# Ledger of designs, part 70: designed miniproteins, single chains, continued (2)

Each design is a single chain, and the fold is of that chain. pLDDT is the mean over its residues in the fold that is shown.

## One batch from the design tools (miniprotein)

Design m6424
Fold by ESMFold2-Fast:
Structure m6424 (fold): chain A 96 residues (1-96)
Amino acid sequence: AQQHLEEALRHLQAARDLLAQAGLLSPQQAQQVTDHLTQARTALANGDLRSAAEHLNLALSVLDQAARQAGTVPADAAAHLAKAREHLAKAIAELE
């Protein structure tokens, strides 16, 4: 579970940076993602894997919303979102 959450965190950070670079994230969306990723890192450091998964899922939701609003997103950003979703799903399954 922890390794999948750490992988999801890395992919979400990469997706945030790529979408921001492409001008597809508002300052508010970028801040919301950064806040959730920071809370996820703190939860991981404390061994709170369920809280980490929750914050990573909230970050993913903001990035997915931004991607839908854009319509067309960079392929690398889409790939990172897909990998984040895959790793998050695996982590959540292991936390049941």
Scores: mean pLDDT 85

Design m6425
Fold by ESMFold2-Fast:
Structure m6425 (fold): chain A 80 residues (1-80)
Amino acid sequence: MIAEATELVKRAAERALAMADKALASDLSNEEKIKILDELIKQLEELREALERQGLLSPEAEEALREAIEELRRKKKELE
């Protein structure tokens, strides 16, 4: 269970970063890009909280989420 949750988190983090890169490479406005990044950050933070409440948040999952959220926040700051 914890191993499956960790795998799911790693895939979610990778997908969020890939979606962010695709959005940033697009012709979208900076406002639209910021909205996408905010939604991705929110989804990863909600996933972390849900797994923590269920006792399924491994140290590896916590680290993967932290790194992905920090990277998304860095990308967002560059657009502000």
Scores: mean pLDDT 85

Design m6426
Fold by ESMFold2-Fast:
Parts: structure tokens; sequence; C-alpha cells
Structure m6426 (fold): chain A 80 residues (1-80)
């Protein structure tokens, strides 16, 4: 699915802009997001769970570019 590939791209870019500690957080949260969307699909419940996980990453990430990329991922998920 094209939307999943775009999400993976945004998540990878966010990881690349983060320090090692923030990278671990982003990897953990975004892996769970991708798992939910790939296993449960794009139901309203799956989308809500995915958005919550990205919000948890955003609370722990300080890098402005990584935050921007995670916010873009949230908007992409909301449009699904």
Amino acid sequence: MQEIEKLKELFQEAIEHSDLEEQKIIIEKTHKVLTILEEEGFSPEAIEKALKLIDEALKQVKNEKAKELLEKAKELIRKM
C-alpha cells in the first residue's frame, strides 16, 4: 500500500535526524504503528491507536526536524 511506504519513509527520516536515545524511542513507537496498520488495517480504531503512539514519541523527541516528520506522518494517517 502506497500510504504505508510513505509512512516508512517519514519514520526513517525522523530516525536519521534524531540522536541515539531519541532513535530508540522513535523505532519502538513507529514499529508498533506499522504493526497495527499492517495487521488491523485502516479502521478508525487502528488509526486512533497509531496516532496515540506517534503522540507518545512526540512527547519524548526534542529534535525539531524529527518532530516535523512525525507530525507529517500523523497528517498522512489522518487522511487514510
Scores: mean pLDDT 83

Design m6427
Fold by ESMFold2-Fast:
Structure m6427 (fold): chain A 70 residues (1-70)
Amino acid sequence: SAAEQIARLRAEMEALVRETQEEVGALQAQLNDPAASAEQKAAVQARIQEIAARRQAELDRLEAQIRELE
């Protein structure tokens, strides 16, 4: 049913948000490491931005699918 598909998509969105928070949290901890070089911190910031952009695009796609099923 559409309701079951919507519930699955919402669960997928919740999982993506949780995974993103865990990944970004670990990377942000590296930015606070006083032993990390400026080059390492720049690479970590670039990685955070890449993850955020990719996950936002995926969330937008899932939201569009939910709207189409409603």
Scores: mean pLDDT 87

Design m6428
Fold by ESMFold2-Fast:
Structure m6428 (fold): chain A 90 residues (1-90)
Amino acid sequence: MVVAGGVAIDGSVGTARAPEGDPLELARKALESMGVPAEGLRPIGGATSANGAGYVAFEKDGKVVGAAGISPLGEQAAIDGARAALEATR
């Protein structure tokens, strides 16, 4: 099972889960759960993986909108990674 935790630029937090989902799709779903539209999101840095932990920041129309962390071990680890990725874009 892979868990994505997302943090939007306004500080909103969301999660998404799947047994064997695409980490990038799960990251987008986590942001979408916070009201960030998944359409037009572009990854701008970090890493995503099919298994294990990864972190990625997203932009839309040249503006950073949020970041997502991915972990098989739980939501808090995924959220913490997302926060670190978002901070790195500042």
Scores: mean pLDDT 67

Design m6429
Fold by ESMFold2-Fast:
Structure m6429 (fold): chain A 100 residues (1-100)
Amino acid sequence: GVMELLRRASRLIQEALRLAEEKGDKETAELLVQAYYHIVQAIEALQKGDTETAISHLRQARELLEKALALAKKKGDDETARLLEEAIRLIDEAIEQLEA
């Protein structure tokens, strides 16, 4: 279900954030902190039955993750890129289920 997809995406974002912090990549880390905030807000909105607010936060998270992914790819950081691609895929599936 949507909540499982978002919890999985949240865990991948936290792992990507850990890797960015270990590497001293402050720019990627800040994007990931912001993306994580939006996932948490989306989960809270869904728990309150506010699907429209949840979708808005998921779209904001997706945009931030795409920016982080572009940075990872430019740096040749394949491990971070893999985590972010999977997180984006899970968010896309969550949005599709919420809009169905």
Scores: mean pLDDT 92

Design m6430
Fold by ESMFold2-Fast:
Structure m6430 (fold): chain A 66 residues (1-66)
Amino acid sequence: MEKLKKVREKILSLGKPRSLTREEAVEILMEILGLSRAEARRIVESLGKRTLTGDEFLELVKELIS
C-alpha cells in the first residue's frame, strides 16, 4: 500500500501529463521497489511500449508487489 502511494506521488512530481519514459519508469522501480537496473529494464521492455501512462505503470507496480 505505501509503495503504491510513493509511486503515485513520484509520477505527479514529474510535471508531465502522467506519461513516463522507459528510463523514468526504470528509475522509479529501482528507487521504490529496490529492483536492480537490469530487472527494472527487463520488466519495462517486456511491455513493448516507448512510454507508459501513470495508470499503466501503477498497474505494473500492483502486479509486482502482489
Scores: mean pLDDT 73

Design m6431
Fold by ESMFold2-Fast:
Structure m6431 (fold): chain A 82 residues (1-82)
Amino acid sequence: DKEAEGVKDYLIGAGVSEEKANEVGELVKEGKLTEEQAREYGKEAALAIAKREGLKPTEEGLENGAEGLAEKLLKLQEEASK
């Protein structure tokens, strides 16, 4: 749980939504990711969520970190919630 919480905080700081950061935290709880791996490979963790949600990374979204991916994740969540 504590490792998952650290991963969530890291991803939120990188621009990932709280909902998606929580999902990555579940992967840490399941032993798919360690907190150390998530800190080093935060981009890979964010991309893994994006891939699961069917998002396609764009060059613009990859520039300046995860902001573009986070916005696409939020839009897909809104569409799924409607």
Scores: mean pLDDT 56

Design m6432
Fold by ESMFold2-Fast:
Structure m6432 (fold): chain A 80 residues (1-80)
Amino acid sequence: SPMDELLEKLKKEIEELIAHVKSLMQQGKLQEAKELIQAAIESLERFRAHVERVKPPGMDELLALIDKAIKELEELLKKA
């Protein structure tokens, strides 16, 4: 379904983003990592609000994925 394709794409993009953040942190580029994490959290929070407004089929799975991503990014932000 279009939602399943969106979920798979979003999951992949989140995994790539987290890998990039971890790479920046390993290089000691902590300020760049923080800025990237903050921008990502803000984008995900805006997307979450959009999803709650539109209420698409599969909303619960999409919101769960977004919430998990935000939490993982917030944990990385504390370490950076």
Scores: mean pLDDT 87

Design m6433
Fold by ESMFold2-Fast:
Structure m6433 (fold): chain A 112 residues (1-112)
Amino acid sequence: SMEEISKKTSEILKNRSKELEERAKELSDYPDIKKTLEELSETYKKASEYSEKGDFLEENKLVKKGAELERKASELLYKEGLMSPFDYEIQISLSRMTESVAEIGERNVLKR
């Protein structure tokens, strides 16, 4: 059901938010990266809350913002030598996929 999909999506976003919060704590020597990960964590937490409410337009806006912040964090980590070229390519590909899925979701909502 749509309710089951929304619940599962909310759980995924909430888990990702917690993971990012923990990673930010390990990056105290890299304030720009830490701040980007903290903002990303908060963005996914808010997206989870809108997913639970069934507000797909606000969820999609926050997921798109999250994808942008994921790319920024990956670029900063790569420049500091904290991410391998292989991991960087994977993270960029995943963030682009997330953005594309959010755009498809938004388009489907706007057609109804």
Scores: mean pLDDT 83

Design m6434
Fold by ESMFold2-Fast:
Structure m6434 (fold): chain A 88 residues (1-88)
Amino acid sequence: MLKEEAEKLKEEVKRKGAELVRRANGESLSEEEQEELGKKLAEDIAEGKNPGIIEPRGPEGLKIKEEIEELGKKAKELEKKYKELLES
């Protein structure tokens, strides 16, 4: 189902956002802080915005940022298709 696929992509985006936070700020942040900052970072990257708060570090961080951008676009496309099916 398109809805389930979109939800999986959103979860993956959140996980990758948390990884970027962990790489930028290290292990000094609590799990709750990592989740909150990761969510905001992932949302900004998925929207094509500069994350502002956290810079991707090195080539690995840049790869994760690119993956978040790709996954965000795919999730948005699947959500659009799901809405079109409901309206039809």
Scores: mean pLDDT 68

Design m6435
Fold by ESMFold2-Fast:
Structure m6435 (fold): chain A 84 residues (1-84)
Amino acid sequence: DRVEPLIAALSDADPAVRAAAARELGRLAAQGETRALEPLVDVLRHDPDPAVREAAEDALVYVHIRGSEEVRARLEALLAPLRR
């Protein structure tokens, strides 16, 4: 499982490790690994480091641009409460 170790890395003590995990999860989510979407949205909302939140935002923008219609629909459902 390629996604699970990266989701675990989003909880790493090192913000550089969390940012790298967010970028790789964005790439996998764009390829159809929808399990990566909710953890990325959680990091965007709650990570204490602004650089890690920016990495998650960049990853989700990449998913929106490069993902399938199904992946985009799932992402939009997860982001709906944030767009108020």
Scores: mean pLDDT 83

Design m6436
Fold by ESMFold2-Fast:
Structure m6436 (fold): chain A 98 residues (1-98)
Amino acid sequence: MTEAEKEIQKAIEEGKNILKKAGDYLHELSRAGSAEAASVAAQTIKELRDLLNKVFSEARKALKQDPQKAVEIARKGVKEMKELANKGIDEARKLAAQ
């Protein structure tokens, strides 16, 4: 593997870990909360999964033309996943507290 391929792989594994950790916590909030909390949790998990798949696809496509850009796409995607997870967790937590 090239260095760029290794960096992309690390970013994708970080994204998978974000999805797993956020998903586990959102499932707990869903079990303890209202129907609204469950809906937000399910939607957040779906959006995280869709974003991870999109980032992986776009990074792989870019890798053939511009390895540096592919790494930047992967890293930016992981940052967006962290922001999405935090927002979804905050919203589900507020609804679960009702």
Scores: mean pLDDT 84

Design m6437
Fold by ESMFold2-Fast:
Structure m6437 (fold): chain A 90 residues (1-90)
Amino acid sequence: SADEALLQSRIDQAQQLLDQATKLYEQAQKSGDKELAEQALKLAELTYGSAGSVKNYGLYVGASQELINKAEEIGEQAKKVAEEAKKFIE
């Protein structure tokens, strides 16, 4: 359906944001750069919020459980990156 195509597109966008946040955090760990860790934290928090919105949209349109689960997994991974980046900064 058109709703599932839109949902898939939003999941793909959330995955790209997660990949970027993860990469920034890995770079922060390698360099010891707290400013990169702060950027990773902000992007991971944004990704977590975006994934939550995508999940809620999937529930609203009655999307497949597989798509809803994928949005949830992206959110959970983004939360972990945010928690790790925050500890690195502190």
Scores: mean pLDDT 89

Design m6438
Fold by ESMFold2-Fast:
Structure m6438 (fold): chain A 85 residues (1-85)
Amino acid sequence: SAETEARAEALGEFLASLPDEEARAVLGIIADVTSLPLPPTLPVPRGWLLLVAEALARHRDAVLAALREAGFEEQADRLEGILSA
């Protein structure tokens, strides 16, 4: 859907805005919580971003909680904004 495509694009921009080590850590938490495989490379492939955009609709609160528990509060706040738009 257009909404899923827009969220996938915003997720890609968000992840690209992070330092590589931080992006990998955030991706690891998202993949673990959503039970998706880790993306093979950075930058993150579009297909993975679309899968994550759909999975985040079902696992939003769990992903945000896991990011905050891991100390990624700023990243969780930014992701929450993307998911609420």
Scores: mean pLDDT 81

Design m6439
Fold by ESMFold2-Fast:
Structure m6439 (fold): chain A 89 residues (1-89)
Amino acid sequence: MKLPREKKKELILEILKKHLPTAPEEELEKLAEKLAEVEDLEPEEVEKLARTGTASKELMEKIGKENAKKIIELQTEQGIEEIKKAVGL
């Protein structure tokens, strides 16, 4: 089922906020808007990328290299912050 662009944007934004809570909200909103414009991109693909920091070649081609790289960078920063908290830094 093809989701309306606005609903797709809202779902992607919720996914990004859930997995990247330390990222600036404005940056996540811009990413959600760009990703919502990508045809045939399912919210589940965004969740996997935000959760794992890994993208398939097909996903990178679908969302664009720059958008994939940005999500991976934000996920990496989130992981570093979690490690810092765990070790008392």
Scores: mean pLDDT 77

Design m6440
Fold by ESMFold2-Fast:
Structure m6440 (fold): chain A 86 residues (1-86)
Amino acid sequence: MKPDITDPLEKKQVVLDVRSIKNVYGTLTGEEEIFDQLEKEVADAKSVEEAITAVRNAKKQVKSPLTQKALDDLIEYLETGKVKKY
């Protein structure tokens, strides 16, 4: 089941997922600024489609395979509801 971004609790979980990716992989690859921007864009998103667009734009900006894979997994979660823990 896809997350409901209009639900404040589900939206907070997506924001926390972005923060987890930043803390585990973004800091390791020196790409924290991209994840700070993504966290803000997801927090401001009004729909799942806006959140997916923000993640796709962040994926275009990251260069590390680790952060690209983490963002691909987040896109899959937003599109399908399948969760991975980081």
Scores: mean pLDDT 79

Design m6441
Fold by ESMFold2-Fast:
Structure m6441 (fold): chain A 61 residues (1-61)
Amino acid sequence: SSEYRAYTREILNAFYNGAPASTIKKLIEEFHKKFPDDPSPIPSLAEIREAQRRLAAALAA
């Protein structure tokens, strides 16, 4: 449980802090290596970049 929360928090922090999509994808892949039964999809680099663009647009003045 604490490991699950730590990995999830690291991924979310990287995403919200604008880390490179490759870094976020690597963190998600490491998460799935540790929790292989987790049903969440492993997003493509393009999907991560699109999600970050949407977040940036929503936060932009």
Scores: mean pLDDT 82

Design m6442
Fold by ESMFold2-Fast:
Parts: structure tokens; C-alpha cells; sequence
Structure m6442 (fold): chain A 81 residues (1-81)
């Protein structure tokens, strides 16, 4: 599993609340990976993180249009399975 940079979330101009939630999800994913949980559980945590990040991006008025399009595509992919 590849590590995500927390500084990336700051560059997206996320709210303090959204940033903290995403940081908590990243930490949970790291702990789960270290604990050797199942691939299914890791995928579930990754999908939860991606959904939270996409929602935070769409909720930010300062986020670039390209990032918003990527976030919408991510949410659509997650809903399709």
C-alpha cells in the first residue's frame, strides 16, 4: 500500500474539520495495514478515505475545476463498485 501525503490535503484548501477527518482516516488505514488486516478490509478503508476526500474537494469553493472533476469521477466509480 502506498502512503498518502497529509500536505496534499492542505493544498486543496479543505476546511479544518474536513482535513482532520481525512487525517484520521489516513491514520486508520496505516494502522490497519500494519496490523495485517484482510485485503477486503483495506479496500473498504481506502474507499471510505477516497469518498471523504472527494466530498471535501467538492465542498471547497477554492478547489480547482480539474480536482472537482476527478472527485466526481471517484464518487461515481465507488457507487458502481
Amino acid sequence: MKELKLSYFKDLHLSEEDRKRIEELVERLREAAKAGVSDEELQRLQEELLRALAEAILNSPETAEEAKKAAEATLAALEKG
Scores: mean pLDDT 70

Design m6443
Fold by ESMFold2-Fast:
Structure m6443 (fold): chain A 56 residues (1-56)
Amino acid sequence: EEEFEKALKELDPKLQEIAKIVRDGTRRVLELEAQGKPEEAARVADEAYRKIVDIR
C-alpha cells in the first residue's frame, strides 16, 4: 500500500524490518485462516511478535 511504502523509506533499518515482519505475518495469517488453519495462523502471529521483540 502507498502509505506503507512511504513510511518504510523514512524509518530506521530496524523499524523497516519490523514493518516488513508485520506485513508478511498479516498476509500469511489471512492465507492460513482462509485455508481453515486457525491454529497455524495463531502460531505465525505469535512467531512474528517474538521476532519483533527480539529486534528491539
Scores: mean pLDDT 75

Design m6444
Fold by ESMFold2-Fast:
Structure m6444 (fold): chain A 94 residues (1-94)
Amino acid sequence: SHMEELEKKEKEKIIDMLEKEFGAETLARVISPLLSVAEAREWLLSMSMKSLLNLTVGLLLDNKRYDVLKEIIELLSEESKKLAEEILQKILDG
């Protein structure tokens, strides 16, 4: 569907920004030392938006990359942005 295609493009943008920030090989190792870069990318694309955003927010907060976190959130659709903000709030409260 059109909505599924938009979500896939949004996930690709998130993954591209994470690969740019950490390096593709480093990001793959964070996911699993058993995965190639291509396998790690496919694994990320197969995640729900909620799971991908949970990983993204956690990873950027753990590495104190607040600038990149803000840029990613600003690029998201209103629905994904709300989800990311809810995830961020839960991490800060828990």
Scores: mean pLDDT 85

Design m6445
Fold by ESMFold2-Fast:
Structure m6445 (fold): chain A 92 residues (1-92)
Amino acid sequence: MAEKKVEELVKKLMEPITGLFEESKKIKDEKKKIELLQKALEIAEEVIAFTTAALAQARAQGSVTGATVLPQKLLEEASKKKKEIEEELKKL
């Protein structure tokens, strides 16, 4: 139950990155595809920076057992998506 709620929230927060990545797959124009992938990469890097800061903040203030779950999962998903975007860019 708690796991499903965290997964749903992570998916929602990842929508901008996932949306741009999916849009890039539909575009045949290489230049536009690169532009969307670069935009998705920038947002992924911002999410990684934000979640890293949030985790540091939670740990510094004496982490409550739930406080690190969401930012840790979001950091993991954003890092994974960043790798996928970078691999797609290398193919172009």
Scores: mean pLDDT 78

Design m6446
Fold by ESMFold2-Fast:
Structure m6446 (fold): chain A 63 residues (1-63)
Amino acid sequence: MKEEEEKLFKEANERARKIIRDAAAQPVSSPEEEIALTNRAVAEALRIIGDALDEYFKKRKEE
C-alpha cells in the first residue's frame, strides 16, 4: 500500500522535473519570454505535485 502511494509521488516528481527540463531546453525569443516560460513550467510542475499529493491522501483515507 505505502509503496504504491510512494510510486505515485515519484512518478509525479519525475513528470514535474521533465516539464522543467523541457521548458529550459525550449528556444525563447526574449528574456521576458524566458521568465514567462520558466514561471509557467514551475506552476505546471507544482500542479502535478499537488495533484499527486491529493491522490496520496485520498488513497490513504480510502483504505
Scores: mean pLDDT 75

Design m6447
Fold by ESMFold2-Fast:
Structure m6447 (fold): chain A 87 residues (1-87)
Amino acid sequence: DADSLLLKKKIERRKRADKIGDFLDKDVRQQLDILKRMSPEKRLRELQRIADGLRRMADREGDPLVRDTLTRLSQRFEQEAERVRSE
């Protein structure tokens, strides 16, 4: 999906930086803040969609640094989805 692809492109642009995760934290936080403006039902669906997209991209990624970052982002969105389910 478009959101997962955007995050992957940001990872690819920053993959040579030792602190690639630090550069993405702000973008992820902004995405999560945007999603908080949606209804809980829509927010849950979007969080799961992004997490699934990132996981699929990680599974197909040959670069271990990019793959690891995609996996961590997928887990972060999945954890946020679980938080929404608990509300």
Scores: mean pLDDT 76

Design m6448
Fold by ESMFold2-Fast:
Structure m6448 (fold): chain A 83 residues (1-83)
Amino acid sequence: MAEELRRGLLERGVPEVVAETAAAIQEIFESRDLLRSTDPKVREEARKRIQEAEDFVRSQSLDTRNAAYDALGEWLYERDLRA
């Protein structure tokens, strides 16, 4: 999903840094779901991915983060309308 989101945003002309930030935010949500796994190794890998993605998002400017949240929300809204 995060990879599809990144590609879709880039195809729409969204700046690369915004698209990558939106994909990182989506990856945090997807990886949080993996924390429910019964496999300790899956949970450990999920925590690592969440930390790396959170560090990346935090390193971005407030303007970039705001644009990324807007782009992510719009993408998910359009997907829900067509699901």
Scores: mean pLDDT 80

Design m6449
Fold by ESMFold2-Fast:
Structure m6449 (fold): chain A 77 residues (1-77)
Amino acid sequence: SLAEGYALAEQGGRAAKAGDYETAARLYEQAARLLSDVDPLLAAQMLREAAKEYERLGDHERAARLREEADRLTAQA
């Protein structure tokens, strides 16, 4: 649901503020998964937030894949 997706996104933001970038990235990805069928534009934004956190962790390949997935979601909307 949208409510669950937003709750996960908020928890991701709190984890990021606490410096827990791995937890933040995972929570943003989970939010995107819940939102993809009901709001692909919000899901794409959550994937971009996850990508930023993976870049902070040095996982540039995963960040690039998530941005490509986000771009595909917005192209299909």
Scores: mean pLDDT 85

Design m6450
Fold by ESMFold2-Fast:
Structure m6450 (fold): chain A 72 residues (1-72)
Amino acid sequence: DLEELLERLRRLADEAGLSPEDVELGEESVRRLHAQGVPLDLLRRFVELATTPDPRALAATIPQTGAPSPPR
């Protein structure tokens, strides 16, 4: 559910200390990608990774492989 994901984004961003401007850009990006047909499960994963403030948690999540490379 898109609204559930956006609510989660706002809550995680608040916990991570992100600015309202960054939150709004994130919401717009999520809405745009969803409109382009990107699966909600993938969007949820990106939201969780982007809002994770703990480097120890990041080290546990990304052992060495598996992250898609952004386009050049």
Scores: mean pLDDT 66

Design m6451
Fold by ESMFold2-Fast:
Structure m6451 (fold): chain A 64 residues (1-64)
Amino acid sequence: MLSKEEIKKLVEEAEKEALRAYLAGEVTTNEQARELTVKLLREKLEEKGIKLSFEEAEKIVNSV
């Protein structure tokens, strides 16, 4: 399993990507940006061999 520091870094990367999409007009609401953050975190975790549900990934985003 990834360390807490690695998880925080992946959350920060996902948040930065979602913010860039928001600033570019690709997502238009805070809810869409948040959903994109969760989606991007799930994709990054799957690349590391960790498969989480949307709800589990959302809890991680909310905890860091």
Scores: mean pLDDT 79

Design m6452
Fold by ESMFold2-Fast:
Parts: sequence; C-alpha cells; structure tokens
Structure m6452 (fold): chain A 77 residues (1-77)
Amino acid sequence: DKAKELEEKVREKLLELGIPQEVADTVASAVALGFKAGVPLDEIVELVREILESFGVPKETIDKAVEAVRELLEEAR
C-alpha cells in the first residue's frame, strides 16, 4: 500500500526534524489521505505548511519539512 508507506515515511522524516509526534502524525495522515484522493502535489504541500504553522513550528523547520514531503510525494508517484 503506497499510501501507508508514504504515511510512515513522512512521520519518520518529520520526527527526525524534531517535530513532535502528535504534529508528525497529523501531517502524515493528511499527506496519505490527500495522496489517496488524488489531490495535486502542490495543494498537499500547502496543507502541510498550514498544519505546521498552526502548531507553531519554526519557519526554518517548516521549510525543511515541506521539501521532504514534496520529495516523498514525487517518489510515491
């Protein structure tokens, strides 16, 4: 299941960047759901940025997380 693998990879990567587990789980789930629903990559990435900003994640960390998620989405497609 590509969506489940993507969810696990996103969660792991966000945790490596120091993002808290609750936030990482929320983002990973949103990415996997968007991927399954065929949402455009740019819209999923924008949603990720919005979620991370809402949880008060620093801009530098958000930029790294968004880049990582974009790469993982491109690999999955």
Scores: mean pLDDT 85

Design m6453
Fold by ESMFold2-Fast:
Structure m6453 (fold): chain A 66 residues (1-66)
Amino acid sequence: SLRERLLAVVREVAAEMAAQGILDPEEILARIVEALRAAGFPDEAIAAVEENFRRSLAGEVPAPLL
């Protein structure tokens, strides 16, 4: 499914950033957005991931994906 593929990319990028010692949430988000765009995900899906990530950082309830 689109959601499963999207989450796989998010997890892969997050794991790669963590392995490099990069723990800054904004830098991680920027790399996730870049990877999703490069993988050809629609802008609406990328925007939903970005909103969810920012809500999580603010301690808010995550928005639904798609």
Scores: mean pLDDT 75

Design m6454
Fold by ESMFold2-Fast:
Structure m6454 (fold): chain A 99 residues (1-99)
Amino acid sequence: SEAEKVQAELDAAIDRAVAGMTDPEEREALRQAGKRIRDRLVQAVKEGLLTPEEAVALGRDAIDEMVELVKSGKLTPEQAAELALGRVDAYIEGKRKEK
């Protein structure tokens, strides 16, 4: 299914993004946050709110920015996860209001 393809693409994006993390606790926290982003986007595709292409692009951008904010020391994993999830949730809700 298209949702299964989105899940696979986002799982690969999570693995790539966290591979450069040196702290194993931060790496695991960001992996779990990435999975929460994945689940939201997969569900939005299933509901017809996002295309598969939109979901993968949004997910990759959110995951990559989340990891970079932690790697650069600008945010903690918790703060970066909340920011990334908030952006994804806001985008999905914006699409829901258009329908």
Scores: mean pLDDT 88

Design m6455
Fold by ESMFold2-Fast:
Structure m6455 (fold): chain A 107 residues (1-107)
Amino acid sequence: SLDEVREELLKIANEIVKLMKEAYEALQAGDRERVDELIEKIKELINKAVDLLTAHPDLPDEVREKLQEIITLAGEAIRVIRENPEDLDKLKELIAKMEKIVQELSK
């Protein structure tokens, strides 16, 4: 059902935020190996979300738009981690934006 797809997408979105927070902590600790592992997991989750959105065109527009925003923000966060890992404030801002969208989607 579309409700089951929505719940799966919400679980993926929550996991992306969780892993991004872990990546933030790993960057602060200088743990580059852990950061790389977390980015790989986040990319896998983004791909899974994209596949689910593509397979279910009948998802409500509000759900689709919010998930697309989370995917875009997650991609930007990965770019920041790779290109400007010292910009922890920017990464924190992107994580907060993703978390807010996830909270809206959870209602």
Scores: mean pLDDT 90

Design m6456
Fold by ESMFold2-Fast:
Structure m6456 (fold): chain A 94 residues (1-94)
Amino acid sequence: SDEERREEMRRALEETLKGVPRRFRLAVLPENPAEEPVDVMEFSVGDVDKLVEVLELIAEARKKGIRVVLRFLGEASSEDLAAYEKAVEKLKKL
């Protein structure tokens, strides 16, 4: 069922992002490359449900053609960034 799929997604995200840094900023990229990106909001996420909500927000923005980037606060590996990008793409396919 759709409820079972959502719970499975939640568990998959929790497992995939275990130990990955959860403090970041969202920034909107301007259409004019001469302008600086505008930071929209800063997150510190301890709750997996809140993490799912934030990733769904990013996925919906990108689906609508809004260019949104994640800026990690503190140390994050390229693998950590890739995990978040995979999570967003997975949510876009739902």
Scores: mean pLDDT 72

Design m6457
Fold by ESMFold2-Fast:
Structure m6457 (fold): chain A 90 residues (1-90)
Amino acid sequence: MKKPSEEELEKGEKLFAEYRKQMDELVSQIEKLAEKNPEKRKEYLRRAAVLKTATDIEMIGALYEGNLEEMKRVAEEGIADLQKLIEELK
């Protein structure tokens, strides 16, 4: 199985931080939209938190396996799912 070098980990950590920033921005948007929808607020905040946490765990796993392509795939899926929650709250 693939073990990342320190150099590969450093590169992966930079990409991970970039994806984390994108997801944090989307979660912030969900929080703002949920404030306008009190009946949906608790459900959507919970869904966003679960989705972000699951995506973070999967990205960390891919990072430590040295699989940056898998980390990118997981991040892009998580971002797309968070964007769907934003559309549902409109």
Scores: mean pLDDT 82

